# Designs tried in a protein design run: designed miniproteins, single chains. Part 73

Each design is a single chain, and the fold is of that chain. pLDDT is the mean over its residues in the fold that is shown.

## One batch from the design tools (miniprotein)

Design m2690
Fold by ESMFold2-Fast:
Order: structure tokens, then C-alpha cells, then sequence
Structure m2690 (fold): chain A 92 residues (1-92)
């Protein structure tokens, strides 16, 4: 998947920069430049943030999920997966 490939590349870049002593904010901006070039990432990221909002994510969590980074994308994905599972368990 093109989306999986760009996420792996962005994650590897951000991790490498942080390990080399680059501040997290700067490392995140560099990975965001890669992610912004992929329309599939941008569309899926927006979808996950919207779904997290529907599932009751706090405004603080949503601000973190809205960041253009592979880590923010994965955090939003995990939030959606966990909370959707909770809702499905409550629907008997």
C-alpha cells in the first residue's frame, strides 16, 4: 500500500531525526512535508480525526490527532479502533 509505505518513511525519518538530537517539533515538521505530498494520507487522516471526534475524543486529543505526523495518525487510528470496540460491546 502506498499509504503504508509513506507512513513507514515518515516514521523512520522522524525517529532518525529525534535520535540525532533534532527537537521533536522540527522532526515532526520534516515528516509532515512527506505526508502532505500524499493525497491518500491526507484524506485518511481527516477521516480518522472526524471519526475520533464522533467517538467523543477530547479537544486536547483532537489537537494532537490533527498534527500531520505518522505518530499522530497512529494515535488517532488506535483511539478510533479502541472506542469503536467499546461502542460495539455496549450495543447488545
Amino acid sequence: SELAQVLDEATALEMKLVEEGVPLEEATKKSAELLKKNPAFVEEHKRLVEKARELGASEESLKEFEKLSAFAFEAARIFVAVHKAIEEEEKK
Scores: mean pLDDT 79

Design m2691
Fold by ESMFold2-Fast:
Structure m2691 (fold): chain A 60 residues (1-60)
Amino acid sequence: GPLSLAELLKLSITELLGLAKELSDEQQEELQARLQKKKVDTTDLEYYKRVLAEELVKLL
């Protein structure tokens, strides 16, 4: 079944990126567009993880 936001937030960034690879090509492009729109700084790992989890829960 779909993972909740709380469950996604318990995962590592590597595990979240693994889930992103299971998305369709169209959903992966949508995820990338959303991350770019939010100007996610990948050096801020806590912020990156949070935004990645929040956007993944909408696509899963």
Scores: mean pLDDT 80

Design m2692
Fold by ESMFold2-Fast:
Structure m2692 (fold): chain A 76 residues (1-76)
Amino acid sequence: MEEERRRREEAEELRERGMKALKEGNYEKAIEYFRRALELAGPDDVEALANLATALRQAGNTEEADKLYAEADRLG
C-alpha cells in the first residue's frame, strides 16, 4: 500500500531529523520531529516513544518523559 509505505518513509525521515536536532542540542526541535514521527508510526512504536521520551528528558520535561518511557517498556 503506497500510503503505508509513504508514512513509514516520512516517519523514518522525521526520526533522523529528530536525532540530528538532539545531537545539536536543539531539544525543542527534536521533540517536534519525534512527535510527528510517532503520529505516523503509531502509538505502539516503542522506538518512537523512547526517542520522544529522551528528547523530553533533555528538555527538562521529566514527568512527560517518564510516562513515555513507561509506555515504551509496557509495549517492548
Scores: mean pLDDT 81

Design m2693
Fold by ESMFold2-Fast:
Structure m2693 (fold): chain A 75 residues (1-75)
Amino acid sequence: SEEEVNRRMEEVVNALRDLLEQAFQAIRQASPETAAQMRALLAQAFAEARRLVEQGDVEGALQVLRDGVQEVLAL
């Protein structure tokens, strides 16, 4: 169900909370152009992570979101 998917996504986000906070801080400190690119990368990572959660792959969702955050931080 959508409710169960949302709960699993909350678990994934909570596991990566410190990395996500670092990404959000980087977005706030970036130029408008870089911030837009960072937001697009994060949005793509969240969408793919949600897709994996819908398929029952919570470990894959954690990996995809972590990789997306690290890509943002490398900008």
Scores: mean pLDDT 88

Design m2694
Fold by ESMFold2-Fast:
Order: sequence, then structure tokens, then C-alpha cells
Structure m2694 (fold): chain A 89 residues (1-89)
Amino acid sequence: SKAEELMEEADRIWREGGEEAVKLAEQGKYKEAAEVVRETAERALELLEEAARIAREEGDEELARLAEEAKRRLEEEAKKLIKELEAKA
């Protein structure tokens, strides 16, 4: 489904952004790493929100709930990572 495709894209973006942030942190570039996490989270969260909306339009309330749960988890993870990275900068 289109909603599942958006969730997969959000996972890909979050994974790739995380890998970039790790490389920047390894170089001591904590402020730049935090910015990558923030930008990547914003994009992934937008896709998850759209996925939840589309799932509801398709009548897949269970998939919409999964997308909303994924959004909540990503928001919490991103906030924690940004705080930790900014504390090191």
C-alpha cells in the first residue's frame, strides 16, 4: 500500500541520517551531527504522519495506529539523541 511505502521510506531516511550523524560524531562534529538528526527526523516524521493519514483514508485503522506509534517512538528517540549530541558540543 502507499501508506506502507511511506513508512518504509521514513525508516530508510531515519537509518541513513543516523549513519551520517554517527560519522560526524566520530569526527567530533557533534553540532553538525545534531542538525542531521533534527533534519532527518523532521522528514521521517512528515512521511509517517502522511502514512497514518493515507492508511485512515484506505480504511486500514491498524496500519494508521502503527504509523502513529512509529511517529511517537521516532520523536522520542530524536529528542534524546539531539539532547545528547548538543550536550557534547
Scores: mean pLDDT 89

Design m2695
Fold by ESMFold2-Fast:
Structure m2695 (fold): chain A 68 residues (1-68)
Amino acid sequence: MPPVTIEIPVPRSLADRVAEAVRATPGVLEVRVVDVGPDTALVTVTARDQEAAQRAARAAIEAVREAR
């Protein structure tokens, strides 16, 4: 199946934590962080398939919630 790419907007202060959580997800092939504003970063994830992309998105949500 072709790789799928998703973009996850996160607070810039949490971008590194989110990127690490996403990188630890099985089936994730590439993770990039792009600053898109003064307080916002975009974590771009390339996953092997849609299932891996969904797992990566859940990992990102969990990482953001745990930062409280």
Scores: mean pLDDT 80

Design m2696
Fold by ESMFold2-Fast:
Structure m2696 (fold): chain A 72 residues (1-72)
Amino acid sequence: MEKEVIKIVEETLGVKPVTLDSSFFDLGGDLSTRLQIVNKLEKKFNVFIPVGEKLKIRTVKDAIDLIKKQLS
């Protein structure tokens, strides 16, 4: 899962390296770009993430933790 999430973030933003501790703000991802990444993750992992939870993500790890929560 972690490698797949990192790959989607890298491909969407066109930046490397991306790690679990990478902040979307530091990577140059505005709110719209962050929502686009989360939408791609929803499609990849076949999960639904409520918009309120999407707005709380700050780091790549936050996005991974949110997907894991929806898969449980």
Scores: mean pLDDT 79

Design m2697
Fold by ESMFold2-Fast:
Structure m2697 (fold): chain A 60 residues (1-60)
Amino acid sequence: MDLVELARKSLEKAKEALAAGDYTAALTGAHEARVLAEQAGDKELAEEGRKLEEEAWSGI
């Protein structure tokens, strides 16, 4: 699996965790997605991960 695909899966899991109220899991998944997206050079996906990190952090 390439870095973009891994980032998308981490982002999907983070969104699911956020919807379930698991803010710690959402923060971890969003952070992983952002880092993987940055390594892949996908700025849009990295920004999506960053926004989800902020949403998860605000719930803690």
Scores: mean pLDDT 82

Design m2698
Fold by ESMFold2-Fast:
Structure m2698 (fold): chain A 61 residues (1-61)
Amino acid sequence: SSKEKAAEDLLLRIYMENPQLSQEQLQELADLAQEALAAGKSLREVERIIREKAEELVKQV
């Protein structure tokens, strides 16, 4: 629960920092975060994965 909330707060922060991302790209980041959490990854690993994916998506815009 606390990890899930922290991941949600992180996703919101990334969204606010990257307003050019589409709704589909935001959903992709949210899905990736859920997969990483389900796989038992730490919050630090989840943050790294989400930030790396956001950087990749931003370059495609």
Scores: mean pLDDT 80

Design m2699
Fold by ESMFold2-Fast:
Structure m2699 (fold): chain A 96 residues (1-96)
Amino acid sequence: KLEELIESLSEEVKEYVLKGKEALEAGDYDSAIEYYTKAIELSKTDKELGIAYFYLGKAYLKKGDKEKAEFYFQLSLKYNVPAVKEEAQKLLEKIK
């Protein structure tokens, strides 16, 4: 579901989102944050921004920073990407 969305990103944004996911899965949350931040900087569409902010929120959540996770999940929701919206709302409920 989210993997299909990543495949729809531009090559440059997709590269950094994938690097961020690898870092996140490895427990390297600081590197994940850096990669997702770069993906945001390179994003040109609402869909790209929504996806990148969602993953940035997940990285902060894994790091234990619930306030930043909530902030970035709310930013992700602003861009109205349906698959990301559903997952962001579920994670926001778990934080609250």
Scores: mean pLDDT 84

Design m2700
Fold by ESMFold2-Fast:
Structure m2700 (fold): chain A 68 residues (1-68)
Amino acid sequence: SSDIARAAAGLHDSALHGLSAEEALEELRKAQKNGDISEEGLRAAERALRESGGDPRRAARLLAQEST
């Protein structure tokens, strides 16, 4: 879905800037508040970060694969 793709892009951008998992989630929460991603996208990002051990780069890859 587009929501998952946007969440993946946000995680990827956070990884490029060397942000922690917590900082990456804060950026995604701002995007959700601004209407750029849905609650579903935010939850998908939280799940991906959990499954990647808190690595935003790996989490971004996992979500990108889910959005094909």
Scores: mean pLDDT 81

Design m2701
Fold by ESMFold2-Fast:
Structure m2701 (fold): chain A 63 residues (1-63)
Amino acid sequence: MTEEQKLEIVKNVSKAMKAADAGNKEEARKYAQKALDILEADPTVSPEAVANAKRVLDEIVAE
């Protein structure tokens, strides 16, 4: 995974958390999904790491 991809994931997770705090559930979900898509698209990231990230992002969105 490149440095840029890692930073993009962190940015999207941060945006998801801010949106969730503001009560913007749809925005939180959108940013969380974007971060997950970047992780899933990189085959160098283990399926285990993707599953763990999904779990954390689901917790942030908490629908």
Scores: mean pLDDT 74

Design m2702
Fold by ESMFold2-Fast:
Structure m2702 (fold): chain A 87 residues (1-87)
Amino acid sequence: HMKKYLVTLRALRDLTREELEALIERIKSVPGVYDVRFEEPIPERIPKGSVIKLLVEMEDNDEVLEQLKAEIESFPGVELLGIYELE
C-alpha cells in the first residue's frame, strides 16, 4: 500500500543545489520510498530560513517512515518541520 506525504524542512543555512540534490537522493535510497518531488528547476542556492517542501511517495509502513525521519535528521543543514499524510 503506497501513500503520499508532504515533508516540510527548514534550511538552517544557505544550501547549494548539490546539497539539496544529495538530500533528495538520500531520501530516494530509503527502501520503500518510490518517488521524491520538489520545485523544478532546483535553484542554485536556497537561502537560510527557507521552507523546503518535498512530496514523497512511499510504502504505508512505520519502518519506512522511521527510516525516512532518521535520514532527514542525519542530514546537516536542515531541520525537519513535519511529515503530513496527504488525503
Scores: mean pLDDT 81

Design m2703
Fold by ESMFold2-Fast:
Structure m2703 (fold): chain A 95 residues (1-95)
Amino acid sequence: KIQEIINKGNVAYAAENYDEAIKLYEEALKLDPNNYVALFNLGEAYDEQGNYEKAIEYYEKAIEVLKSLPPTPENEAMIKALETAKEELEKKIKE
């Protein structure tokens, strides 16, 4: 159920239909607020729309979820990537 909604969001995102992708990822998060994939993809969709403040919010939520999971090399790499993405967007907002 949740994965089906995320897959539909991914199809919309690939078609550059970011409004529909955002709606679908938000629906997935209503079912599972800690779904890292939905949080990450929602951040990316907002970034593509130039809504950097929303993108940062969702990247921060994804980082919090990842920090609550076991500290695997994969999870640590994802946290670093999201922290870097967040920092770059924060620089864009300061203008």
Scores: mean pLDDT 83

Design m2704
Fold by ESMFold2-Fast:
Structure m2704 (fold): chain A 93 residues (1-93)
Amino acid sequence: KPLEIALEMLRELGKTELAERYEQEWKDIENRRKEVMKALEEARKSGDREAEQAAINRLIAEDLRYVGILTEAVFELEKAGVPREEILKKLKE
């Protein structure tokens, strides 16, 4: 949801190519999360604690990648002249 809002703001500023790149990276993150979630479920069902911990670590890594893209999008909006306070207000709605 916050990243979706940031991407729309980038598109409104004419930064369409940049927004499309971030949207593709976000789709890649979501696809990897789905595969990792399946692995986590299987590890939990089988009692494989090592595989469960590995899957949890991979989910954390994908969450950090999402935060990274959102941070970059916010930085690009600030660079384009949008005040940080205005960006954060829209992302919190």
Scores: mean pLDDT 87

Design m2705
Fold by ESMFold2-Fast:
Structure m2705 (fold): chain A 82 residues (1-82)
Amino acid sequence: LVEELEERFREAGASEEEAREIARAVEETGLHKYPVARIALELFRRGASLEQVLEAIREAAELLRKGYTVAEVEEILTERYL
């Protein structure tokens, strides 16, 4: 996942360092890292900054731990950052 995610973010315009930082943040979420990765990539592609993407990843992990569903988290973060 980390290597594949790094490649996707580089393709979207991130630097190698930015892509690695994002991929690590996603991996650290543990559960549901795939939907978190998808949300993060979408936000970045639509103009969110590195800082906003990293914040969204942390927020996604927190919401999932609080019992929100993947679909609810996607909706919340899309509305907040896009």
Scores: mean pLDDT 78

Design m2706
Fold by ESMFold2-Fast:
Structure m2706 (fold): chain A 60 residues (1-60)
Amino acid sequence: AGRLYRATAVVPQTSEDELALRPGEVVELLEELDEEYALARSLVTGREGIVPKSYLEEIR
């Protein structure tokens, strides 16, 4: 199973490759791209995209 994270704030979509998120929205981490960004999939909408890691909190 992939690692699950929750959005801590509103994440706007500023490009087609980005994932827009609402506070509390749960995402699955698909790939860690670098220290600032990850590829994630929303478990609410099913959409995939790039998200800033600073807006995500790991669910344990």
Scores: mean pLDDT 80

Design m2707
Fold by ESMFold2-Fast:
Structure m2707 (fold): chain A 62 residues (1-62)
Amino acid sequence: MDHEELDKRERELLNRFLRGEISEEEARREIVELVKDRPGMKEPPEVLAERAVAVLRSVRAA
């Protein structure tokens, strides 16, 4: 998957999560799939996904 496709997929995933269309578990899994192929990543995909979901959970509560 190229960078443009990854960025688009990431935005679609975030929007679906904010709309309540996917679960936290599904969002975490999809984020892992997106970031594992991303160059320059320093954190393990699972750690980044957990942090991202926690932030999104806070946004949904607002």
Scores: mean pLDDT 72

Design m2708
Fold by ESMFold2-Fast:
Structure m2708 (fold): chain A 70 residues (1-70)
Amino acid sequence: SEEEIQELLEKAEELRKKAEELRKKAEEARKEGRYEEAKRLELEAEIEEGLALIYEGVAELLRKKEKEKE
């Protein structure tokens, strides 16, 4: 359904915003010489981005399936 697709895309956007915030934190830590913390935050951002891609992929698959039903 369109509602289900929209919900998945909203979750993906939320995860991308989290990733962006984590990357900003990582850049701040790097500028302060806290390289280990920066790497940890960067890894966490990559995980959030990966989850967003999964949600976006599921949404696209559902959109394809709805077209097949028509």
Scores: mean pLDDT 86

Design m2709
Fold by ESMFold2-Fast:
Structure m2709 (fold): chain A 86 residues (1-86)
Amino acid sequence: MKVIVILKNANVGAKAAALGLATDLWLHGAEVEVKVDGDTVTITATGADEKGVQSALDFAKGMEKGGAKVTVEQKGDTLTITIEAP
């Protein structure tokens, strides 16, 4: 599965957490690309397994509990998670 995580309004701590997610996705066999543009972090993981997908969803739930707005969309084999940090 392809997982795209878009983290907006990220402070230094949120960016560090996103890099941790990218590392976890890579360790679960995904091809991972990370782009940082100002306060926006985009992680694209191609070939994520079930554990990788669950890690991305758990990251989103953690951010939502911290006050972030989270949108999750699935189209075919692509899961897109958009997170707007508070």
Scores: mean pLDDT 85

Design m2710
Fold by ESMFold2-Fast:
Structure m2710 (fold): chain A 68 residues (1-68)
Amino acid sequence: MMEEIDEAMARMTVWELRGFDGRSLAEIAEELGQSQSTVSRSFRRLAERGLAEIAPGPRRRLVVRPAP
């Protein structure tokens, strides 16, 4: 299940999220030892929160956005 990862990512500061800015889902999944599916779901939850966006394309890169 992804609850712990989603919760941790939702709690990350903008500064911490910047460390993942511009990285593809594949790169982050490999770095974290998780599946791309797991990381993709976490990214979508971050996008729903307005904290990040997934760039279109085969590598689906994370784009970090400032929180409101």
Scores: mean pLDDT 60

Design m2711
Fold by ESMFold2-Fast:
Structure m2711 (fold): chain A 74 residues (1-74)
Amino acid sequence: KKELYKKMAEIALETGKKLFENGLYDQAADAYYAAGIWYEKAGEPEKARESFDLAAQAYEKAGNTEKAQEMREK
């Protein structure tokens, strides 16, 4: 179960990075947020925090300051 969550998190993180590189910041933020949730379910709190930080940065670039703040409070 945790192994599956870790794999899903890794896929979401990789997807987010590709979206971010292409300037699709809102979609990248959603992917990074999904990665954070999957890392939490996998029992990887540090990687979850890193993913939420990436989501916050992407939401800020998308102009979504409210969601960026939510991610920083994780």
Scores: mean pLDDT 83

Design m2712
Fold by ESMFold2-Fast:
Structure m2712 (fold): chain A 75 residues (1-75)
Amino acid sequence: MRRREGEELARRSRWMAEVARTVGRGLGVPEEGEKIARMFEEAADLARRGDVDRARRLYDEATRRLNDLVIEASG
């Protein structure tokens, strides 16, 4: 179970890193998008190493920051 969860989380985190970079460029803040993308890439790396709990916490934090970025740039 944990290995499969880690592999799925790693795949999702890598995809979200690409989303963060795309969103950052689209909003005119590519540096902020890149910072968030690095957090997702770190979450993917942690998940692949089997530290699923730490990876999930970092994924959640990166997702929150991405939402904050969209709100900040849009409002």
Scores: mean pLDDT 82

Design m2713
Fold by ESMFold2-Fast:
Structure m2713 (fold): chain A 63 residues (1-63)
Amino acid sequence: SREELIERLLAGARAATSLAAARAIAHEMYKLGLISEEEYREIYAAPTAEAAREKVIARLEAL
């Protein structure tokens, strides 16, 4: 379900310790239609893994 999908993505985001891992989750969110292209680009442009992870978690929690 959508709820189970969001919970799995949140778990992945909280475990993401690299910029690449956070970007991969953001890309999956974009492919699933959970975020816009602009939101995806914002996450992708984050300067650190921590910043990218925080943005991913914020978007998932807003759903």
Scores: mean pLDDT 86

Design m2714
Fold by ESMFold2-Fast:
Structure m2714 (fold): chain A 62 residues (1-62)
Amino acid sequence: KKRELLLKGVSYSFRGLAHEVEGDYLAAARDFRRAAELFEEAGDLESAERYRRKAEELEKKA
């Protein structure tokens, strides 16, 4: 369901932020990409694009 996908997306985005704070950019990027996929499935294309971009920036730092 859309609401469940949005909540899972938010959960992965939070996990990504935690990894980023610890400097684990690869783990953060993986979580943000998963969040983007979940937001896309939920139809929240704005959040999907935001987190996909965030993952790409972190991958450049890894």
Scores: mean pLDDT 83

Design m2715
Fold by ESMFold2-Fast:
Structure m2715 (fold): chain A 92 residues (1-92)
Amino acid sequence: SKELAEELKKMLLDLVKEGYKVEAKVEGDTLTITISGLSTLQAIGVALRFIGLGIDGLEVETKLSGGTLTVTIKGLSKEEAQEIKDAIEKAN
């Protein structure tokens, strides 16, 4: 939904503002977010926030590898995914 896309966008922009390196890629309606520079505890906390979006209606898959969290998000329109990617790139 549009509201979930806006919530996701705000959450990602807050992570950039907090000093995390956030990268976004768009493939069709699939948004892939990569967050690096996380401690183990920070990575768990961020992953739980993304899992919450999955409960709220987005299809969310999270993968932790060292200090990097990779999140694959489906259920966004191509336009919503692109808008989120553009906002993250502009904020970095």
Scores: mean pLDDT 80

Design m2716
Fold by ESMFold2-Fast:
Structure m2716 (fold): chain A 85 residues (1-85)
Amino acid sequence: QEFLDTAIAQLEEFIEAVRKATDPEEIKKIANALITFLEAMKKKYPELQEEFDRFIEKIKEALKNNDKDGIIQVLEEMIEYLKSK
């Protein structure tokens, strides 16, 4: 329970960071930090690996398209997923 609350708080911080980013280079740096965080979560929670791999792929696609709103949408979907646990 405490871990999931902490993970949700971190994802909410990434949403805020992406919203405040003013250029594509900042967004790319934030997205790379987010991917690193998700890779760490996958290692700690192997049962969630398949779902997190899907989210990481969605983030990479949004980043490829410079889609700031798409990155935020994926983060919101992840928060809802974690809240369902």
Scores: mean pLDDT 82

Design m2717
Fold by ESMFold2-Fast:
Structure m2717 (fold): chain A 120 residues (1-120)
Amino acid sequence: MSKKEKADELYSEALVAYRNKDYEKAIELLEKAIKLYEEAGDKEGAALAYVLLALALEKLGKYEEAAKALEKALELTDKDSLAAATLYERLAEVYKKLGKYEKAEEYEKKAKEIEEKVKK
C-alpha cells in the first residue's frame, strides 16, 4: 500500500470522526494524513486535509491554528483558482473571529480579485 493510499484512508477516517463531532480525533488523523501526503508529493491531498483540519480546529475555537492550516492549504493550491478564492474567504471569516479585521479585509480583497479574473 502506497503512502498516498494510507493518507487517503486516514483522511476518510478523519471525515467520519468530524461527522461524529470527535474533532480532537479528526485533528490527530489529519496530522498523520498530511505527513503522508507531503511524503508522497500529493499537493491536492495535503490541501484537502489542511482544509478539513482548519474546519475541525474552528469547531474547537482554535482560530489561530485554523488560520495557519488554511494558509498551508493556500500554499498548495493554484493561486488563480476558485478553490484559492474559497480559501481566502474562509481565512477572512477566521480572522474576523480573531478580531483582526484589517487582515480579514486583505483576504476578502484577494478572493474578489480571483473571482473578477475568472468572471465571463
Scores: mean pLDDT 87

Design m2718
Fold by ESMFold2-Fast:
Structure m2718 (fold): chain A 72 residues (1-72)
Amino acid sequence: MSKEDLEAEILLSFGRMFYELAKHSEDPEEQKELLEKGLRLAEEAIEKAKNPEIRAEAEELRRELEEELKKL
């Protein structure tokens, strides 16, 4: 695994963590903050990922987070 792919996987893990926290939050302001943090990390993961599977996972996470933000 390249250093960039490892960094992308770490960013993805944190992005997924923020997404999961947002799903369990009952405060709309907290949900928005968590989703925005997750989105930023997903976008950084896309930029760093050299592996197409990691990039695809990051792009999917970005899409899911954008869809959830539109509902708020």
Scores: mean pLDDT 87

Design m2719
Fold by ESMFold2-Fast:
Structure m2719 (fold): chain A 83 residues (1-83)
Amino acid sequence: DLRERAEELVREAEELIEEAREMIENGASVEKAIGLVLRAIGLIIEAERLLEEDPELEAARRALELARRALELAKEALKVANP
């Protein structure tokens, strides 16, 4: 079910956003920050794939929006870890 997978991606992206914010506030290792960046990229790719299969899938559009936000925060976490 494409909708069910998209809803899972929304949840995963929200969790990544929270992890990235904590790493920005408390500091992080470069390794952990790179891990967040890679996970966020994976979510973007999967959300785009779901939208290719169903362009009207609202949950997939939401997942893509959140995954892109997660990537930006993960990049900030990486910058804090590797100034």
Scores: mean pLDDT 86

Design m2720
Fold by ESMFold2-Fast:
Parts: sequence; C-alpha cells; structure tokens
Structure m2720 (fold): chain A 74 residues (1-74)
Amino acid sequence: GRELLLRAIALILDGIGDLFEAELLKKKVENDESLSEEEKKKLLEEAEKLKKLGEKKLEIGKALLETANKFITS
C-alpha cells in the first residue's frame, strides 16, 4: 500500500515539475525580446512537449493514488 502511495506522489511531483518548466519556457519567450523567431519557436515546442509529458505523469500519478487509497481504506 505505502509503496504505491509513494510512487504516486513521486510521479505527481515530477509531473508538476514538468508543467512548471513548461510555464517558465513560455514566460521566457514572452519576456526575452533578444530571442530570435527560431529560438522562440523551439522553446514553445519544448514547452508543449513538457506540458504533455507533465499532464500524462499527473494522470498516471492520480490513477496510482486512487488505487493506493483503495488499499489503505479497505
């Protein structure tokens, strides 16, 4: 039970980290006027990949957390 809970928490934290990094990349594109159009495009593509990865990690982590909760409460 506890191992599954810790895995769920670790995956959720990792997903949050990916989403946070994606937002930092988007803000860098918005705030850094020294970036070329090519650099902006590359950073936005990287941000979108990190967002999708983070969302997927959160989805899996939430599913694991629900599974862990069933074993803890039963």
Scores: mean pLDDT 82

Design m2721
Fold by ESMFold2-Fast:
Structure m2721 (fold): chain A 59 residues (1-59)
Amino acid sequence: MTLEERREAARRLAEELGAPLEALLRVVDANPEMSLEEIRRAARVLAAARAAGGKAPAP
Protein backbone atom coordinates (compact mmCIF):
# COMPACT_ATOMS: atom_id res chain seq x y z
CA MET A 1 0.00 0.00 0.00
CA THR A 2 1.45 3.36 -1.04
CA LEU A 3 1.64 6.53 1.07
CA GLU A 4 -0.89 8.16 -1.29
CA GLU A 5 -3.33 5.25 -0.81
CA ARG A 6 -3.03 5.64 2.98
CA ARG A 7 -3.73 9.38 2.76
CA GLU A 8 -6.75 8.74 0.53
CA ALA A 9 -8.08 6.14 3.00
CA ALA A 10 -7.52 8.64 5.83
CA ARG A 11 -9.54 11.32 4.00
CA ARG A 12 -12.42 8.92 3.36
CA LEU A 13 -12.45 7.66 6.96
CA ALA A 14 -12.21 11.20 8.38
CA GLU A 15 -15.30 12.17 6.36
CA GLU A 16 -17.17 8.93 7.19
CA LEU A 17 -16.44 8.98 10.93
CA GLY A 18 -16.24 12.75 11.50
CA ALA A 19 -12.57 12.67 12.49
CA PRO A 20 -10.40 15.82 12.12
CA LEU A 21 -8.58 15.29 8.81
CA GLU A 22 -5.42 17.20 9.78
CA ALA A 23 -4.91 15.12 12.95
CA LEU A 24 -5.56 11.83 11.12
CA LEU A 25 -3.17 12.73 8.27
CA ARG A 26 -0.51 13.62 10.87
CA VAL A 27 -0.89 10.16 12.48
CA VAL A 28 -0.75 8.40 9.08
CA ASP A 29 2.33 10.39 7.96
CA ALA A 30 4.13 9.63 11.26
CA ASN A 31 3.27 5.90 10.96
CA PRO A 32 3.79 4.88 7.29
CA GLU A 33 3.54 1.15 8.14
CA MET A 34 -0.05 1.39 9.43
CA SER A 35 -2.57 -1.06 7.97
CA LEU A 36 -5.99 0.09 6.72
CA GLU A 37 -7.59 -1.28 9.91
CA GLU A 38 -5.11 0.68 12.06
CA ILE A 39 -5.95 3.88 10.14
CA ARG A 40 -9.66 3.18 10.71
CA ARG A 41 -9.03 2.65 14.44
CA ALA A 42 -7.08 5.93 14.66
CA ALA A 43 -9.94 7.71 12.83
CA ARG A 44 -12.46 6.30 15.34
CA VAL A 45 -10.36 7.45 18.31
CA LEU A 46 -9.98 10.96 16.85
CA ALA A 47 -13.70 11.13 15.97
CA ALA A 48 -14.62 10.13 19.55
CA ALA A 49 -12.30 12.83 20.97
CA ARG A 50 -13.87 15.44 18.65
CA ALA A 51 -17.41 14.34 19.61
CA ALA A 52 -16.49 14.59 23.32
CA GLY A 53 -16.13 18.38 22.92
CA GLY A 54 -12.60 18.79 21.55
CA LYS A 55 -13.98 21.22 18.94
CA ALA A 56 -13.19 24.50 20.73
CA PRO A 57 -10.77 24.11 23.68
CA ALA A 58 -11.12 27.82 24.53
CA PRO A 59 -14.57 29.15 23.45
Scores: mean pLDDT 75

Design m2722
Fold by ESMFold2-Fast:
Structure m2722 (fold): chain A 95 residues (1-95)
Amino acid sequence: SLAGESALGAGDAALGAAEAEGPAAAGAGAVAAGAGYMAAMLAERAGKKEAAEYARKAAEAAREAALAAARGDREAARRAAEEARRYAELAAEAA
């Protein structure tokens, strides 16, 4: 499904954001968060409320990963990115 594919894309992008540094991490995180919010919108339109909720959580975790990476907190960035990936997988399963 398009919503599931978008959610998984958000998780992958969050992992990329965690590996980036400085301003690049902020940009990558914005892309990841955007993908997650897009997945949530698509899931809401399809009536998949649980998938939409997980996709929103993935987007929020992706943003947290980017903020942690931008400040040089690699451990926090990695944990937030893994959380984003986990929620993205749950969103795809619920979609």
Scores: mean pLDDT 75

Design m2723
Fold by ESMFold2-Fast:
Structure m2723 (fold): chain A 59 residues (1-59)
Amino acid sequence: SQAERMLEGLELEGKLNPQFRELVEKTKKEVEKLAKEGDLDKAQEVARKTSDEVAEKEE
């Protein structure tokens, strides 16, 4: 699923950039919870927002 793919991406980002680990972990929990509730649009938006934030903070 799309939400699951985004979670995998965030998990990799957290492993490569430990400084974003807490943000990534929090986002993974929110995305998984929303996906279980059937709100895939919201789950995708939350994951994307965190992914964008991590990318913005990378050197």
Scores: mean pLDDT 73

Design m2724
Fold by ESMFold2-Fast:
Structure m2724 (fold): chain A 55 residues (1-55)
Amino acid sequence: SEAEEKFMEYLLEELKKLNGKPIEIKTKEEAKEALERLKKLGEEFGLEVPLEFNE
């Protein structure tokens, strides 16, 4: 759907921002923040978020 396509584009852009650093994503904080943004965005779009993480 159009919402899914927009969500995926947003996801890729957010991941690129997170990975724009000269180092890999190695901290749980970076991963957690990205995941939380994606989950909230998915809920706003009314999409099922297939993302899970245990802190």
Scores: mean pLDDT 58

Design m2725
Fold by ESMFold2-Fast:
Structure m2725 (fold): chain A 110 residues (1-110)
Amino acid sequence: SMEHEIAKKVMEFLLSEENLDISAPFLYYPDPSLFPNYLKIVPNPLSLEKIREMIESGEITTVEEFVEKLEQMLENVKKYFPEDSALYKKAVELYELALEEIKKLLEEAS
């Protein structure tokens, strides 16, 4: 579907070299050796790679489903990291960037 293609294109955009500074920290689950209590605070972890796998498997087929997973990932970061931390700020920036790209592609498809 058009929305499935939008989710795929937005994910490719977020993972592009231009956006690596803000996306790379969220590509995989946090390292347990660096963050040993992460799963106690965030029992349902997400990553950009996991969300990409959900798009590729057909678990995410709509823009709404895609935004829900991005929002869940952002809320997970906000639960674990302080508001003044670089990771918290990058997660907010990544989420806002994703929403702007979604809006752009939806307008182009209209």
Scores: mean pLDDT 87

Design m2726
Fold by ESMFold2-Fast:
Order: structure tokens, then C-alpha cells, then sequence
Structure m2726 (fold): chain A 57 residues (1-57)
């Protein structure tokens, strides 16, 4: 991934995955996935923690 649109696509996929995990009652996995995505994107300077949380809510 080499464009800004790639971050939006990643967040879209992650949001769907987290929603499915929550629907299945896998809250621990949903939280872990959210934290891992926040850490990865923030560490790379691609998004802020606040932006990721807003998009995943």
C-alpha cells in the first residue's frame, strides 16, 4: 500500500472485522485488533489514535 486511499481501505476492513468479532461475543479479540491497528498506523504516522478510534466507532 502506497497511497492515502490504502489507509481508508484498511480501516474499512478492520471496522467490519471488529464488528463481526463483537457480534460473535469475542470482545477480547475485537479490543486486541483495534489496539494493534491503532499502534501500527500511529507508529507509521499514517493516522492518529483519535482518527482510528473515530473511524472504528
Amino acid sequence: FSSDSSVDNILKIVKKAIKKLKEEGKLDLAEQTEQEVIADLVDRGLATEEEVKKRLS
Scores: mean pLDDT 78

